Designed miniproteins, single chains. Designs and how they scored, part 18

Each design is a single chain, and the fold is of that chain. pLDDT is the mean over its residues in the fold that is shown.

## One batch from the design tools (miniprotein)

Design m600
Fold by ESMFold2-Fast:
Structure m600 (fold): chain A 78 residues (1-78)
Amino acid sequence: MSISEIAAKYRTFVESYPFSSEAVKSLLLEGVELLEQGKYSEAAERFKEAQELAHRLNDMESYTIAGQMEIDAKDLLE
């Protein structure tokens, strides 16, 4: 899957997914925008921030989603 396909898939997913926290959704969208710009390190930081916020909110679904997106962004740095 191309980087553009990954970014587009995540944008569509985050926009349509019923997140319990608008703050988590906002951080994930910021991360996706950074992926679209090729700023993979900054994108990984935003996804990590979303994951940490989801953990504080005891939202394990959003935690898992953000964690996967962080891993994918970090893989693009290698």
Scores: mean pLDDT 81

Design m601
Fold by ESMFold2-Fast:
Structure m601 (fold): chain A 78 residues (1-78)
Amino acid sequence: MLSKEEIEELRKKIRENLGANLRAYIERLRARDPNPAVRAMSPEEVFREQVELYERLKLPLLPHLEAMKALEERRRKE
């Protein structure tokens, strides 16, 4: 029922909103970390470190980290 342009615009808005929510979640994890060095990092640095740690350990990413990584990859392309 929606035009292709309307659907694409809606998808963009949904991705932006999801990205903001995931960022807020990562920021809360950083603030609650017992390691003061981790608390001094930016939310982006904490996110990147956690993704890299999971990849290095060959563990499956948590759903929120996987979604955040996918959104960052799309943002880099857009």
Scores: mean pLDDT 62

Design m602
Fold by ESMFold2-Fast:
Structure m602 (fold): chain A 79 residues (1-79)
Amino acid sequence: DVKLELFGPKEAKAGEEVTITGKTSKPGVFVSVYKDGKLIASAISDLNGNFTIKFTAPEKPGTYEIKVNGKKVAEIKVY
């Protein structure tokens, strides 16, 4: 099982740059941001488990899901 440490904002305004950083307990883990089944941004963790995801918060408000291997682990609210 993959353990996750996640750092980033819990809320963002549309058009704002969002940076999410973190560490996975295993390398090569797919970390992704989804809204209504649509992939917004993603990264693959490096050899040390570190990752960074950067994206511009879309104009569509609501809850954006952060997923690890398809499982929701966190949220960011866009307003």
Scores: mean pLDDT 84

Design m603
Fold by ESMFold2-Fast:
Structure m603 (fold): chain A 71 residues (1-71)
Amino acid sequence: GRRAPVPEDVATLIEILLDESASDGMKIWAALALGELGDPRAVPALERVLRESKSPRLRAAAREALARIGR
C-alpha cells in the first residue's frame, strides 16, 4: 500500500514482526494481527519467525497466524 495510517496494515505488521528492535510482545501482536487479516503476503515473514525465533510464545503466535491465512 501507499499509505498505512494504522499498525494493522499488512506491510507495517510485517515490518514489526521482522524488526530486531521490537519487543516479543509487539511481534506476537503483529503475528496475530497478520493472521486475522488473512493476507498471504505475511506467510514468508511468519515462516521466518518459526525458523529463527527462540520465543515459544512468538512461535505459537506465528503458527496460529499461518493456520488462519492457510484457509
Scores: mean pLDDT 76

Design m604
Fold by ESMFold2-Fast:
Structure m604 (fold): chain A 100 residues (1-100)
Amino acid sequence: MSLAEAFVASETGATDVPAERAEEIADLLLEVDFLRMKVSIAETNEPEDYKLLAELYRQLSDGLRRLSDLVEPYSPKVSERYRREAEEYDEKAKEYEEKA
């Protein structure tokens, strides 16, 4: 089992992911986690920077949609969760865009 395969299994529960696909999913999981951290920092330090918050939530939504698509063949329940989370962040991005 590769490090990427172990990481994907830990995060998504998917244990039958081919190594090359596991690397793609692992990279995207790290990108999404980094974006979540950026959102948290921005909300804490610049809560009135609606333009920045809209952009970060849009990026997070886009990342989660792609993650949902990649994970769907291996973990449909986790894929559905990512898709719903992406939809929620799209809605937040729109709210901040309207305030900017």
Scores: mean pLDDT 84

Design m605
Fold by ESMFold2-Fast:
Structure m605 (fold): chain A 93 residues (1-93)
Amino acid sequence: SQREQLEKRREESKKLLEKYGLPKKELQEFIEERAAEEGARLRALFPEMSDEELALLVDTGRLSSLAKISTDPEARKRVEEELEKKKLEEELK
């Protein structure tokens, strides 16, 4: 089923984070925040789609982003840079 495949893909993304020693909590929070923003954009573009269909697209995008981070050192550096920038913004507040 599509739900079963999505669950397996989520477990795969967790294994990728463990394999590359990325900070799981901070990286997951960052990706989930971006997924929420993407979900809002997709709703605006596809008002006819169900919430379940939009959630599947958002989750697919999130998993592909994690796969790129695991295989692309530049993508990993960009994510680390964004996390560092966010931490600096929090310290300035």
Scores: mean pLDDT 59

Design m606
Fold by ESMFold2-Fast:
Structure m606 (fold): chain A 86 residues (1-86)
Amino acid sequence: MEEEIERGLKEFRELLPTLSDEEKRRALKAAILTAATRPELRELAEELAELLAKALGLEEEARRLLEAATAAAEAGDLAAAHEAVR
């Protein structure tokens, strides 16, 4: 898992400079939602969200959105989780 995550992060770091700010923002929202709703991908999705948030200067906003989406998903309300990242 740790090695697999590191490999994925390395590939993503190589791709990251080719993305526009709009693409990075969309990817950030997708990563946050994935981390909140897919426990099996949480670690990887959180790392991707952190990389994107740093690139965009949105680290605090990303953390807040992840907390809100995770709370909604843990309550079983997937619609509220989607709403939190909208």
Scores: mean pLDDT 77

Design m607
Fold by ESMFold2-Fast:
Structure m607 (fold): chain A 56 residues (1-56)
Amino acid sequence: GDATIRRAAEELERKYGVPREVAYRALAEGDEAALDSLPPDARVAVRTARADIERA
């Protein structure tokens, strides 16, 4: 739920500098276009987090 997305967004911001709003759009809304603003390593990290949430 929201708590899982919030924790993932916080970690992405801390490790990769992903803006929290961008992480929420990608993880909660599936907004792939939000990733276009991110460097390649951050995009991979967000997609990995999304896959982990979908598997849970």
Scores: mean pLDDT 79

Design m608
Fold by ESMFold2-Fast:
Structure m608 (fold): chain A 79 residues (1-79)
Amino acid sequence: RREALERGLELAARAQRAARAGDLESAIKYAEQAKREVEFDPEVVELLERAIEALRAGDAETAIEYLERAGKRVLQLLL
């Protein structure tokens, strides 16, 4: 559980960095991996799915917002 949340947080952070750098392909890959790690929390899954949709649409700004929200939710689950 905790290890999966930690990996999810790291992957969401990597996705966010890739999106900020304009590497949307890597951002999608990391976001999908993060979603697999935290499948058990429907709120995180929904936020990551919305981020992936935004990335596929080329909307990095919206994607980064959802990735930040997903990361904050995962951090709250670790506390």
Scores: mean pLDDT 82

Design m609
Fold by ESMFold2-Fast:
Structure m609 (fold): chain A 105 residues (1-105)
Amino acid sequence: SMEKVLEELSKDAAELVPKFKERLEKSKSLSPGEMAAAELVAGFAANLAPEMSLESAKVFLELGKYYKSLGDNEDAIKYYKRAAKLAEKVDPELAKEAEENAKKA
């Protein structure tokens, strides 16, 4: 059933999101494939497991910082805004950090 598939994907995403967050925080360079995988997994986790919204927001915040470091301000703003939206109800301080980073990018 679709519900069982979504539950399994949600569990896999919940395990992978913290690993992508750690990888982004520790790595100064990610491949385009690693960045795409992090965005996809964090997006799935936020949609399928609302309790993962904070961890997904942290991944999007780190993606924003990464794109800003590359001079890609448009993508940095996109990811910062997504991080702020996901964090707004669960971590107002992280949401504020993401909004301020978007304004400064």
Scores: mean pLDDT 75

Design m610
Fold by ESMFold2-Fast:
Structure m610 (fold): chain A 90 residues (1-90)
Amino acid sequence: SMIEKAAEASKKAAELAEEVERVGREGTPREASKFAVEAIQKAADNGWSVETLALSIARSFERLGYREAAVEALKAGKRELARIEAEKAA
């Protein structure tokens, strides 16, 4: 069901957000940005909710003060959503 898919996406978003926060705390802001983009790409490739994951990751980096990484996460999310919509139109 749609509700079940949303619940699973939220759980995966929380797990990825924690991992991305860990990278942000241990790595440089540049490494945090790279991992945010890679995590969102992985989400798209696995059919997970890109919008939910991008927002969750962006919120996590914002809380850590990595504003650039948060912006890059949102940009990556928009790019992947555009790609998915283009594939549906084909």
Scores: mean pLDDT 74

Design m611
Fold by ESMFold2-Fast:
Structure m611 (fold): chain A 90 residues (1-90)
Amino acid sequence: SSEALQYIQQAIQALKQHDYESAIKYLEQAYNSILENLDSLSEEELQQLLEALEKARQVILELKSEIPQEDYNKLMGIISASIMLLERKL
């Protein structure tokens, strides 16, 4: 859904501002939105969400040395879980 995409984009902005608590919360909201709407996602929405999550993952990897290990693990865990949910529809 467009809501999940907006949450992922907000998470990326929070990461760039070193606000890891907000980034985690936005990604959790994106995951829940994906989970609740999984069966109603269009192929276009699924592709947009996967691309946005891959971009978020890249930003997390670029910032890895700056992110506390516990927050890094949470961020990478929820990204991986979200990608796995979407890949189950392919």
Scores: mean pLDDT 89

Design m612
Fold by ESMFold2-Fast:
Order: sequence, then structure tokens, then C-alpha cells
Structure m612 (fold): chain A 120 residues (1-120)
Amino acid sequence: HMRRRTAESEPFDASAKPEYTFDAPLEPLPEGARVTVTLEFENLKEDSEVTATVTVRFRSPGRPERTLQAAPVTAKGKDKITLTATVEGLPAGDRVSVTVQVEVKGNKAIVKVTLTVEER
């Protein structure tokens, strides 16, 4: 069985707050775990472009903090857009924080971020 953990943000204005960090410890993080971030955008105007970059920082006792970053994902549209970014092959660690950087072109956008961690 795959063990799954999920955390959600409150909706926020990406124009005013360009990043969101999940500081909750995700422990234990086994080697090969997958982190998926889903961003749900609402109230987009025409010609809106949204870009999300996911960065995972993790630390174990006695080891320096390490960073893994997913390639940026971009979508264009209006009204509602859903973006998904995945970071795979995570090394083992006792603590992890996930930072999502959001860029919006065209208008104010309300975004909700969902973090999912899956163990193999």
C-alpha cells in the first residue's frame, strides 16, 4: 500500500503573495517519495498566464539542508485553471518544506494550493 499525506492552503491572491510555503514536517520521508503540488486558480481574465515553480527543501538531523526544484509549469487561459507540478526521487529526510512560487500575468488571481506526498 502507498501511504499518502495531504495539506491545503487557504485561498490567496497570487498578485499580492507570490509564494506559499508548507512548513509542516513531513516525517518520515522515505527515499523515492513523490511530492505533487496542485494549484487551482479562479477569476482569471482573458490572456492570463500563470506559472508555478515548486521547490522542496528537506533536512535530517546532522545533515545540511538540501533543495530539489521542479521545472516551472505554465498555462494560459481565463476563468479557472489547474496546474500540477511533481517532484520525484526525493532522498530520505525527517523534515521537508515545500515552497510554491506563483507568477500571474494579466490580472489578479485567487489561488488554492494542495500538497500531496506519496510514499512507494
Scores: mean pLDDT 70

Design m613
Fold by ESMFold2-Fast:
Structure m613 (fold): chain A 88 residues (1-88)
Amino acid sequence: MSKLASKLTALGILLSEASLTLSEEDRKALQELYLELVNAVDAKDYDGAIEKAEELRAFVESLPVPQGLKDAIVALLEEIIELLEEAK
């Protein structure tokens, strides 16, 4: 739990940094996907959380975010997905 919570917090920080370079529409969509992921985790809907993490990963890969920041977010999402699979 605490490890997953820490990684979700780190993800939120990186997404906030990415949001500084995005349009208002993309920033809002990114924020909504992150909240959906966090809500699914809080509900212990791990299958739903994995789906949201994969959707968020695909969305981030499509965004005009600096490659280094994009790679960091994707790597963190992959770690989160692994932890969610273990929590089932």
Scores: mean pLDDT 86

Design m614
Fold by ESMFold2-Fast:
Structure m614 (fold): chain A 92 residues (1-92)
Amino acid sequence: SSIREQLEKLSKQADQILADAKAAYERALETGSAADLAEVRRLIDQLSLLVKQIAELTKKSTDESVKEQGKKIVDTYLKQILQLQIELNYLE
């Protein structure tokens, strides 16, 4: 498959993990449970690994439009990860 197709697949996986992380965060806010907070951290870690894969794939592209798309995807998810990490730190 092309790098573009791989980026689209990984981006869809990242969207799902981000949605799961946000849902887990809302649950943790409701319950105050250490287990629910740990689940949010686990999902953030999974998302971070996937973003690293997207970044590495983006670097391998020789197509400027694909590189620009990949950089935009990475930047978007890094901002979301940072926001969730800040919110979790305030709960600890």
Scores: mean pLDDT 88

Design m615
Fold by ESMFold2-Fast:
Structure m615 (fold): chain A 80 residues (1-80)
Amino acid sequence: SIFEKLREAFELLPTDPRKALELLKRILEEYREEMSELELSFLEHVIGLTEKMINDPRVTQEQRELLQQQMLEALEYLES
């Protein structure tokens, strides 16, 4: 399901944010037509945040882990 793929991508955020970004972009391309406007906006926002995180060397491991936690919590809420 889309939620399983999103969870897989989010789990990679603190350890391999580049791979997480690749997976998120693939999910967007594969499921664009199945997502609501709000889900699309959310995923595009997460992609943007992940790109900024990769490009800013000042982002700490703790901040990466916090982002992962926030994304996983949001996903559980949306999956319910």
Scores: mean pLDDT 81

Design m616
Fold by ESMFold2-Fast:
Structure m616 (fold): chain A 64 residues (1-64)
Amino acid sequence: GERVRVTITTGPGIAVDTGEILPPGTSFEAEVLARREDGTLLLRDLATGQRYLVGEDHVELRPL
């Protein structure tokens, strides 16, 4: 899938499997697994394999 640098800008990201919350200012390299019509993105962290749900209006995505 699309590979991007993710930065959480305003809202927290939520880990799908653990419920861990990523605060604003968190940045990581990810693969975009899904973009949903409600504005939710499903991302996979390339370093850890962790999956996160984030709001598209609450993140900055930059191509790798």
Scores: mean pLDDT 80

Design m617
Fold by ESMFold2-Fast:
Structure m617 (fold): chain A 76 residues (1-76)
Amino acid sequence: MPSTQELLESLRVALAGLRESLRHIDTLSDEEIRNLIGVMDALIEAFRDSTDPEIQRLRRELEQLRDEFEAYLASR
């Protein structure tokens, strides 16, 4: 089983990649944006019951990022 530290590092890497995708969101198709939203939803759900404060913080960051992708898609 991965340690909490390994899960935190994996989430940080995923968030960094998603933030980079948001920076270049204008180059992404609607399907690619929906796929990224789906990935974010899956990660949010996977960590829903986590009691670790840092995982909860990263989960909130994922929720904010998801909302930004959704808002961009809705603005098209």
Scores: mean pLDDT 81

Design m618
Fold by ESMFold2-Fast:
Structure m618 (fold): chain A 72 residues (1-72)
Amino acid sequence: VEEKLEEVKRAVEEGKKAMEEAKKEKDPIKYAGYALLGIGHFTHAGLLGRELLKEGVESEEAREGIKAFEEA
């Protein structure tokens, strides 16, 4: 369970980082690349967060992952 919680946390962090890089990019292709990378990370975090919640793991990390996916 701890490994999955760390994975959700890392996915959220990587997604936020990719979206920050996307917002800095003036090149439309690089912007699209970072935005897609961010969406991918948030999707991974959301899916893992939902799985943990389904398993009865009520944690802030799991909820944050789901929220990041929903807001992406």
Scores: mean pLDDT 76

Design m619
Fold by ESMFold2-Fast:
Structure m619 (fold): chain A 68 residues (1-68)
Amino acid sequence: GGPHDQANLYAAGAAAYAEAGDGERAARYSKLAGQFGNNPEAGEKAAEAARKGDAAATAKYASLASQA
């Protein structure tokens, strides 16, 4: 796959780590989803949600980051 496929994998990883309570890994994967999906603002919002322990917001913004 290309960058879009990688963005989707990073977004899925961010959501999974957030549900597992690993906010730091979820934040890293969220930023990578934004970089590869060409939506760094959504990636940063997902990372902030992940650090706060908000798994639902992390999944939402990570998905948006991968779909730019």
Scores: mean pLDDT 84

Design m620
Fold by ESMFold2-Fast:
Structure m620 (fold): chain A 77 residues (1-77)
Amino acid sequence: MEEFEELAKKGQEHLDEARRLFDAGDYQGALEHALKAAEYLDKALELARDDPELQEKLRPLADETRRLAAEILAALA
């Protein structure tokens, strides 16, 4: 499905940007993009709710987004 692939791609692009900003010390910018990544991933997961294979494709991206968000929040504390 084009919509699923587009949402997953946008989620990945925002995750990559969040990681880049985090590595550059821009923790607020990193948080903004991590939240966008989570938003696109939630939409992709909703489309994939009846398809375990598509859910499995999103698992690494979802796990990394969660881990990066935790790192960003720790850096902001």
Scores: mean pLDDT 84

Design m621
Fold by ESMFold2-Fast:
Structure m621 (fold): chain A 73 residues (1-73)
Amino acid sequence: MEKKEKAEELLKQAEEKEEESRRYFERGRELGKESDETGSSELASLGAGYYIRGVGYLVESELLRKKAEELLK
């Protein structure tokens, strides 16, 4: 009973983290494109920072999914 509810909550949190990751990857891509168009190394560095944060959210999402799976076993 309680384990299923906790697993559902973790899966919802994982989906939210995946959505955050998507937004960060999109912004990183936009900055990368602007860097390519302008030759700005500063924009390239900023875009890389957004990709790193996006990966962080993706890792958090995967950990939440793993915890949910462990609760459902």
Scores: mean pLDDT 83

Design m622
Fold by ESMFold2-Fast:
Structure m622 (fold): chain A 77 residues (1-77)
Amino acid sequence: SQDQLNQQYNDIISRAVQVYQDLQDLRRNNPSISQSLYDQGLNHADQSIGIAVSGGSVSDGQSHIDSSQSLLNQARG
């Protein structure tokens, strides 16, 4: 249903915003983290938001946010 799709898009956006903020906080508190992991994590979060706001593939949006979360976890150690 449209309501279920809207909920899935909102969930992707909420997760992406959280990962984006967590990456920025991690970088601020630990400047020695991998620049590559940081940049890739932000890029995947931005892509997931773009997909969600354009009404694109939920699966693609979830894949990008899962990648962003994985990169955040790698940057954390």
Scores: mean pLDDT 89

Design m623
Fold by ESMFold2-Fast:
Structure m623 (fold): chain A 64 residues (1-64)
Amino acid sequence: MLEELEKKVKEAAESLKNPTLAALLLHEGRRLLEQYAKAKSEEEKEKIAKELEDAIRSVLAADA
């Protein structure tokens, strides 16, 4: 799961036309991935994963 989320962040950032949005996504994605790796419960991991997916979607929509 973590490796798959990391790949999604990288692919999304590489697809962005705006370099500032790409940098923001990489920064926020790294923060959330670190929190995901440190999460102690499945509920916490699921919540962080959803937050990461929402961040990716939001940034991609802003770049459109």
Scores: mean pLDDT 80

Design m624
Fold by ESMFold2-Fast:
Structure m624 (fold): chain A 79 residues (1-79)
Amino acid sequence: MEELLEEFRRLAREAIEALVAGDVEKGLALAEEAAKVLGEAMRLIAETGDEAGREALREVLEELRREAEPVAETIEAQL
């Protein structure tokens, strides 16, 4: 579980950085990879009932939500 959450966090941060930099194509590709890793982590949590993994994922999502606020503004400006 820890490896999946670390990989998700890394990919999501790289996606945020790319989108903030205006590289929408790279950002979306990294976001797609992050979504795949997130799906795998969620599947394992659901199958195992891993409460610690669920809480760790919640914390990662909360951190990324704060980091993604500039991305939302940048995407809206490009639309």
Scores: mean pLDDT 76

Design m625
Fold by ESMFold2-Fast:
Structure m625 (fold): chain A 76 residues (1-76)
Amino acid sequence: LQPQGSVSRELLEKARELLEARQYDDVIALLEPVLSSLPRNEAALAWNLLGNAYENLRRYDLALEAYQQALALRQA
């Protein structure tokens, strides 16, 4: 629980569970505050989950931005 990497992984696992439960607003609320603090690989996954949440809420412009951020982090 004390290592930051473990905390980030637990946050991403919870975000995935919320996304599967279709609790899209909760995914956004969980991930947005921590996005800039996540390690690169976990940030890429977080942006992808955020994109999925925005897409399901029909906020397509924000979904595209989130997917582009995830792609950029994976390609670097």
Scores: mean pLDDT 80

Design m626
Fold by ESMFold2-Fast:
Structure m626 (fold): chain A 94 residues (1-94)
Amino acid sequence: SKEELIERVEKDKSQFEDIEKEYGEELREKAKKLSEEEVEEILEEAKKKYEEAKKKFLEASEADQQAAWEELAKARVEYLKAELLKKLHEEEKK
């Protein structure tokens, strides 16, 4: 089911490790240049887009299901990148 697919994605801890491997260096450089306020705004926007994409996927017709899933997958990557950016920004301030 659509709900089971979302649950699997949200429980998959390896996704965050993949994001660290692929985007870690890029996000580390961004963390040095951004303020705490800018990082929080990025995270809030990414979270909002993820929740909107999740709702759209759950409500999608069979014909729109693949496109909605691709949008959700993209929004999930951006949300995880934003969470990693916040973590890296907090580490740079220490």
Scores: mean pLDDT 83

Design m627
Fold by ESMFold2-Fast:
Structure m627 (fold): chain A 70 residues (1-70)
Amino acid sequence: GELPTDEELEEINKLLKELGLPESFKVEKIINEAIVALAKILGLDTSKYKIGEELTSEQAEEIKKKLKEY
């Protein structure tokens, strides 16, 4: 899948800050342990979030949608 844009990541990270979630959950282009932990908190299927793989635009949109529901 396509990578998320810097603007998409900035929007997600702004939502995280507005919700008072820890800065350690900052979303980046490469899936790390923090992104997997965030996905778990948001009730997403963590088996699809593989550490070391590139975050897809679809996955970024999924996180953004769930953060808006949080």
Scores: mean pLDDT 79

Design m628
Fold by ESMFold2-Fast:
Structure m628 (fold): chain A 68 residues (1-68)
Amino acid sequence: MSIEEVKKKALEEVKKEVEKLLPTLSPEQQRQALLYLRIFEHELETNELSIEEVEKAKKNMIKTLREL
């Protein structure tokens, strides 16, 4: 799997987690979740990351979103 495919899959998984959580969150938590999604997308776009670094960033982001 190419790094581009890994990044795309990671972003899709984080987006799905956000979409799943949004209806359960307060307006303040919804704003925070959308901010975290933007940060994650930007991190994937601006950094040369290894597959392991992308997977770690994804797991950390999903954990952060679930702790809202």
Scores: mean pLDDT 83

Design m629
Fold by ESMFold2-Fast:
Structure m629 (fold): chain A 98 residues (1-98)
Amino acid sequence: SLEEKRRELLRVTDIVLGVLDEAIERAQQAGDTEKVEELNKLKEEVQRIRARIEAGEDPETVARELLKVIDKLIELYSDDPVFVEALELAKERIREIL
């Protein structure tokens, strides 16, 4: 159902936001200001996606946009197997909605 798809998308967005928060903290500790700025932009994009889900926007449209953000994050952290694994699992959960 649309309501089940929305609940699942909200759960997945919260997982992605958690990964982003950890990534931002690590980049800050490393003094990588450019990476912190890029990650904050991605976090703002995910927060906008979350708000659109809550506003009742089409879950499949929002899911496709969230997949694009996750792909960008995987590219930025392709050398971190723990982040990649968590994000790939998030992508699989989204694909079950599509």
Scores: mean pLDDT 85

Design m630
Fold by ESMFold2-Fast:
Structure m630 (fold): chain A 72 residues (1-72)
Amino acid sequence: MVSDGEITVAVAEIALAVDITVARRKSPEAYRKAQELADKYLGEITDAAERGELPKAREIYRQARKELSEIV
């Protein structure tokens, strides 16, 4: 069975992909900015999850969703 960290990363990846899709429909510039932010934060979430720091991974995810909400 997958670890809680792997599940946390998978959920974040799916949610951020939805935000990117919304941004893509808004404009090419919004799409590019959303992709850059999602890529950066997914890396940070993955690193925290791999270290077993699930609360930190969740906090980074909340920050990512906040910044993406300013673009979408």
Scores: mean pLDDT 77

Design m631
Fold by ESMFold2-Fast:
Structure m631 (fold): chain A 63 residues (1-63)
Amino acid sequence: GEKLKKEKEILLALLKALEKGKEEFPNAEELTVEIVDEETIKVTAIVDGKEYTKYYKKSELLK
C-alpha cells in the first residue's frame, strides 16, 4: 500500500544522503544519517575528532 511506498522512499533518501555525505566528507571517521522530519535528513560527520553537520532535502535526494 501507500505506507510501504513511503517507507521505501525514506529508505532510498537515507541511502542517497549517506552517499552524498561520503562524497562531501571522504575523510570522515564516522558518518551518521538521521531523519529530522518528513522532508529533512541530517548527516553528521566526524573528521579528525571534529563534528560537521549537513542537511539534505528529501525531494532533492530523490530527484
Scores: mean pLDDT 79

Design m632
Fold by ESMFold2-Fast:
Structure m632 (fold): chain A 64 residues (1-64)
Amino acid sequence: MSEEELQREVDEAMALMGLAVMRQSRDSSASPIETDIRLLERVLAVLPDDAEARELLAALRAQA
């Protein structure tokens, strides 16, 4: 297994965790829209084909 494969698996796990946190904190008054947009951009940098992350990012950008 290459270092690239290991890094990719770690990045995917972190992206999924970030997405889960985003969903739970969606209505949090402590989290501004800009922070959520940055989180989703990071997730999409790792998982560009994640439809859920793309949909959430598009919705937040339209709201911002």
Scores: mean pLDDT 66

Design m633
Fold by ESMFold2-Fast:
Parts: C-alpha cells; structure tokens; sequence
Structure m633 (fold): chain A 78 residues (1-78)
C-alpha cells in the first residue's frame, strides 16, 4: 500500500540519519501491538514516532514522513 511504501521510505531515511536503533525499537513495538490485536495502538505508535523523527530528516524525507503520518491517521480514523 502507499502507506507501507511511505513508512518504508521514512524508515530508510531515518537509518541513513543515524536513527537505526529507533527504527528497530519501533519495529519491535509495532509487531508486539499487532500480535496483541491492538491495531489502534500500533498506528498511534507509528504516528508518534514519525512526528518525533520528522524534524531530524532532510526536507525530501520530511515530505514522505508527512504522507506516512496522513495515511496512518486515515487508517486510525477508519
């Protein structure tokens, strides 16, 4: 999906910015919440992380992070 692509692109940009440990921690937390059936919690964790990491990314990657945030918020509202 477009949201999955934007999340993947943002994660790669975060790793390139030296935030690889933060990406790994997020991946583990989202997997735990998903396994527990807490889809809303997983989406909120993604949104919170994206908002936290966005200002540390280059401008082009910030736009991709905005797309990921918008997509995750739309899924959370559905």
Amino acid sequence: SAVQRALGDTALAAIEAGLGEEVEALDQRVAELGAAGDVEGALQALIDWLEKVKPRLPPEAQKVADEAIAGARALLAA
Scores: mean pLDDT 81

Design m634
Fold by ESMFold2-Fast:
Structure m634 (fold): chain A 63 residues (1-63)
Amino acid sequence: MKAIPIPIIAPTKEEALEALRGYTAQLPKEVRDKFLEEARKATTLEEIQEVAGKAFQAAIDYK
């Protein structure tokens, strides 16, 4: 690609779920499962990316 798009895009549910597992590893199982279920219910790539962003922010805040 001549211009690299946003590198944090997750083109599939599997990749998004894997990222969420990483971001939420330090979170309680309840919170982790919540983000994973939101990603599984997402019908668009945009929604999956939004859930991943929320999970990443939650992991930072949980530090």
Scores: mean pLDDT 65

Design m635
Fold by ESMFold2-Fast:
Structure m635 (fold): chain A 87 residues (1-87)
Amino acid sequence: MPKEVFEAQARAGAAAVGVAATLVASKRAGDEEAAKIAEEALRKAAELIEEADRLYAEGAEPEKVVEIYEEAAKIAEEGLKEALKAM
């Protein structure tokens, strides 16, 4: 795997884990607004990660795969910030 693809995939994965942890914490605390924001961000990020994984497996151009993983990471990172703001 090219270094850029690995780094983008790792960033997206780490960001998704962060949002997932925030969703669990928000739901446990009964914070419905924070939970909703986290759940929506996690869903969107997961869909993009799955698309990037599929495209990479199909031999797509590395730059295209990196772009999708970076978009997933950004959505997850922004979702985490907004969920924390709602708490």
Scores: mean pLDDT 87

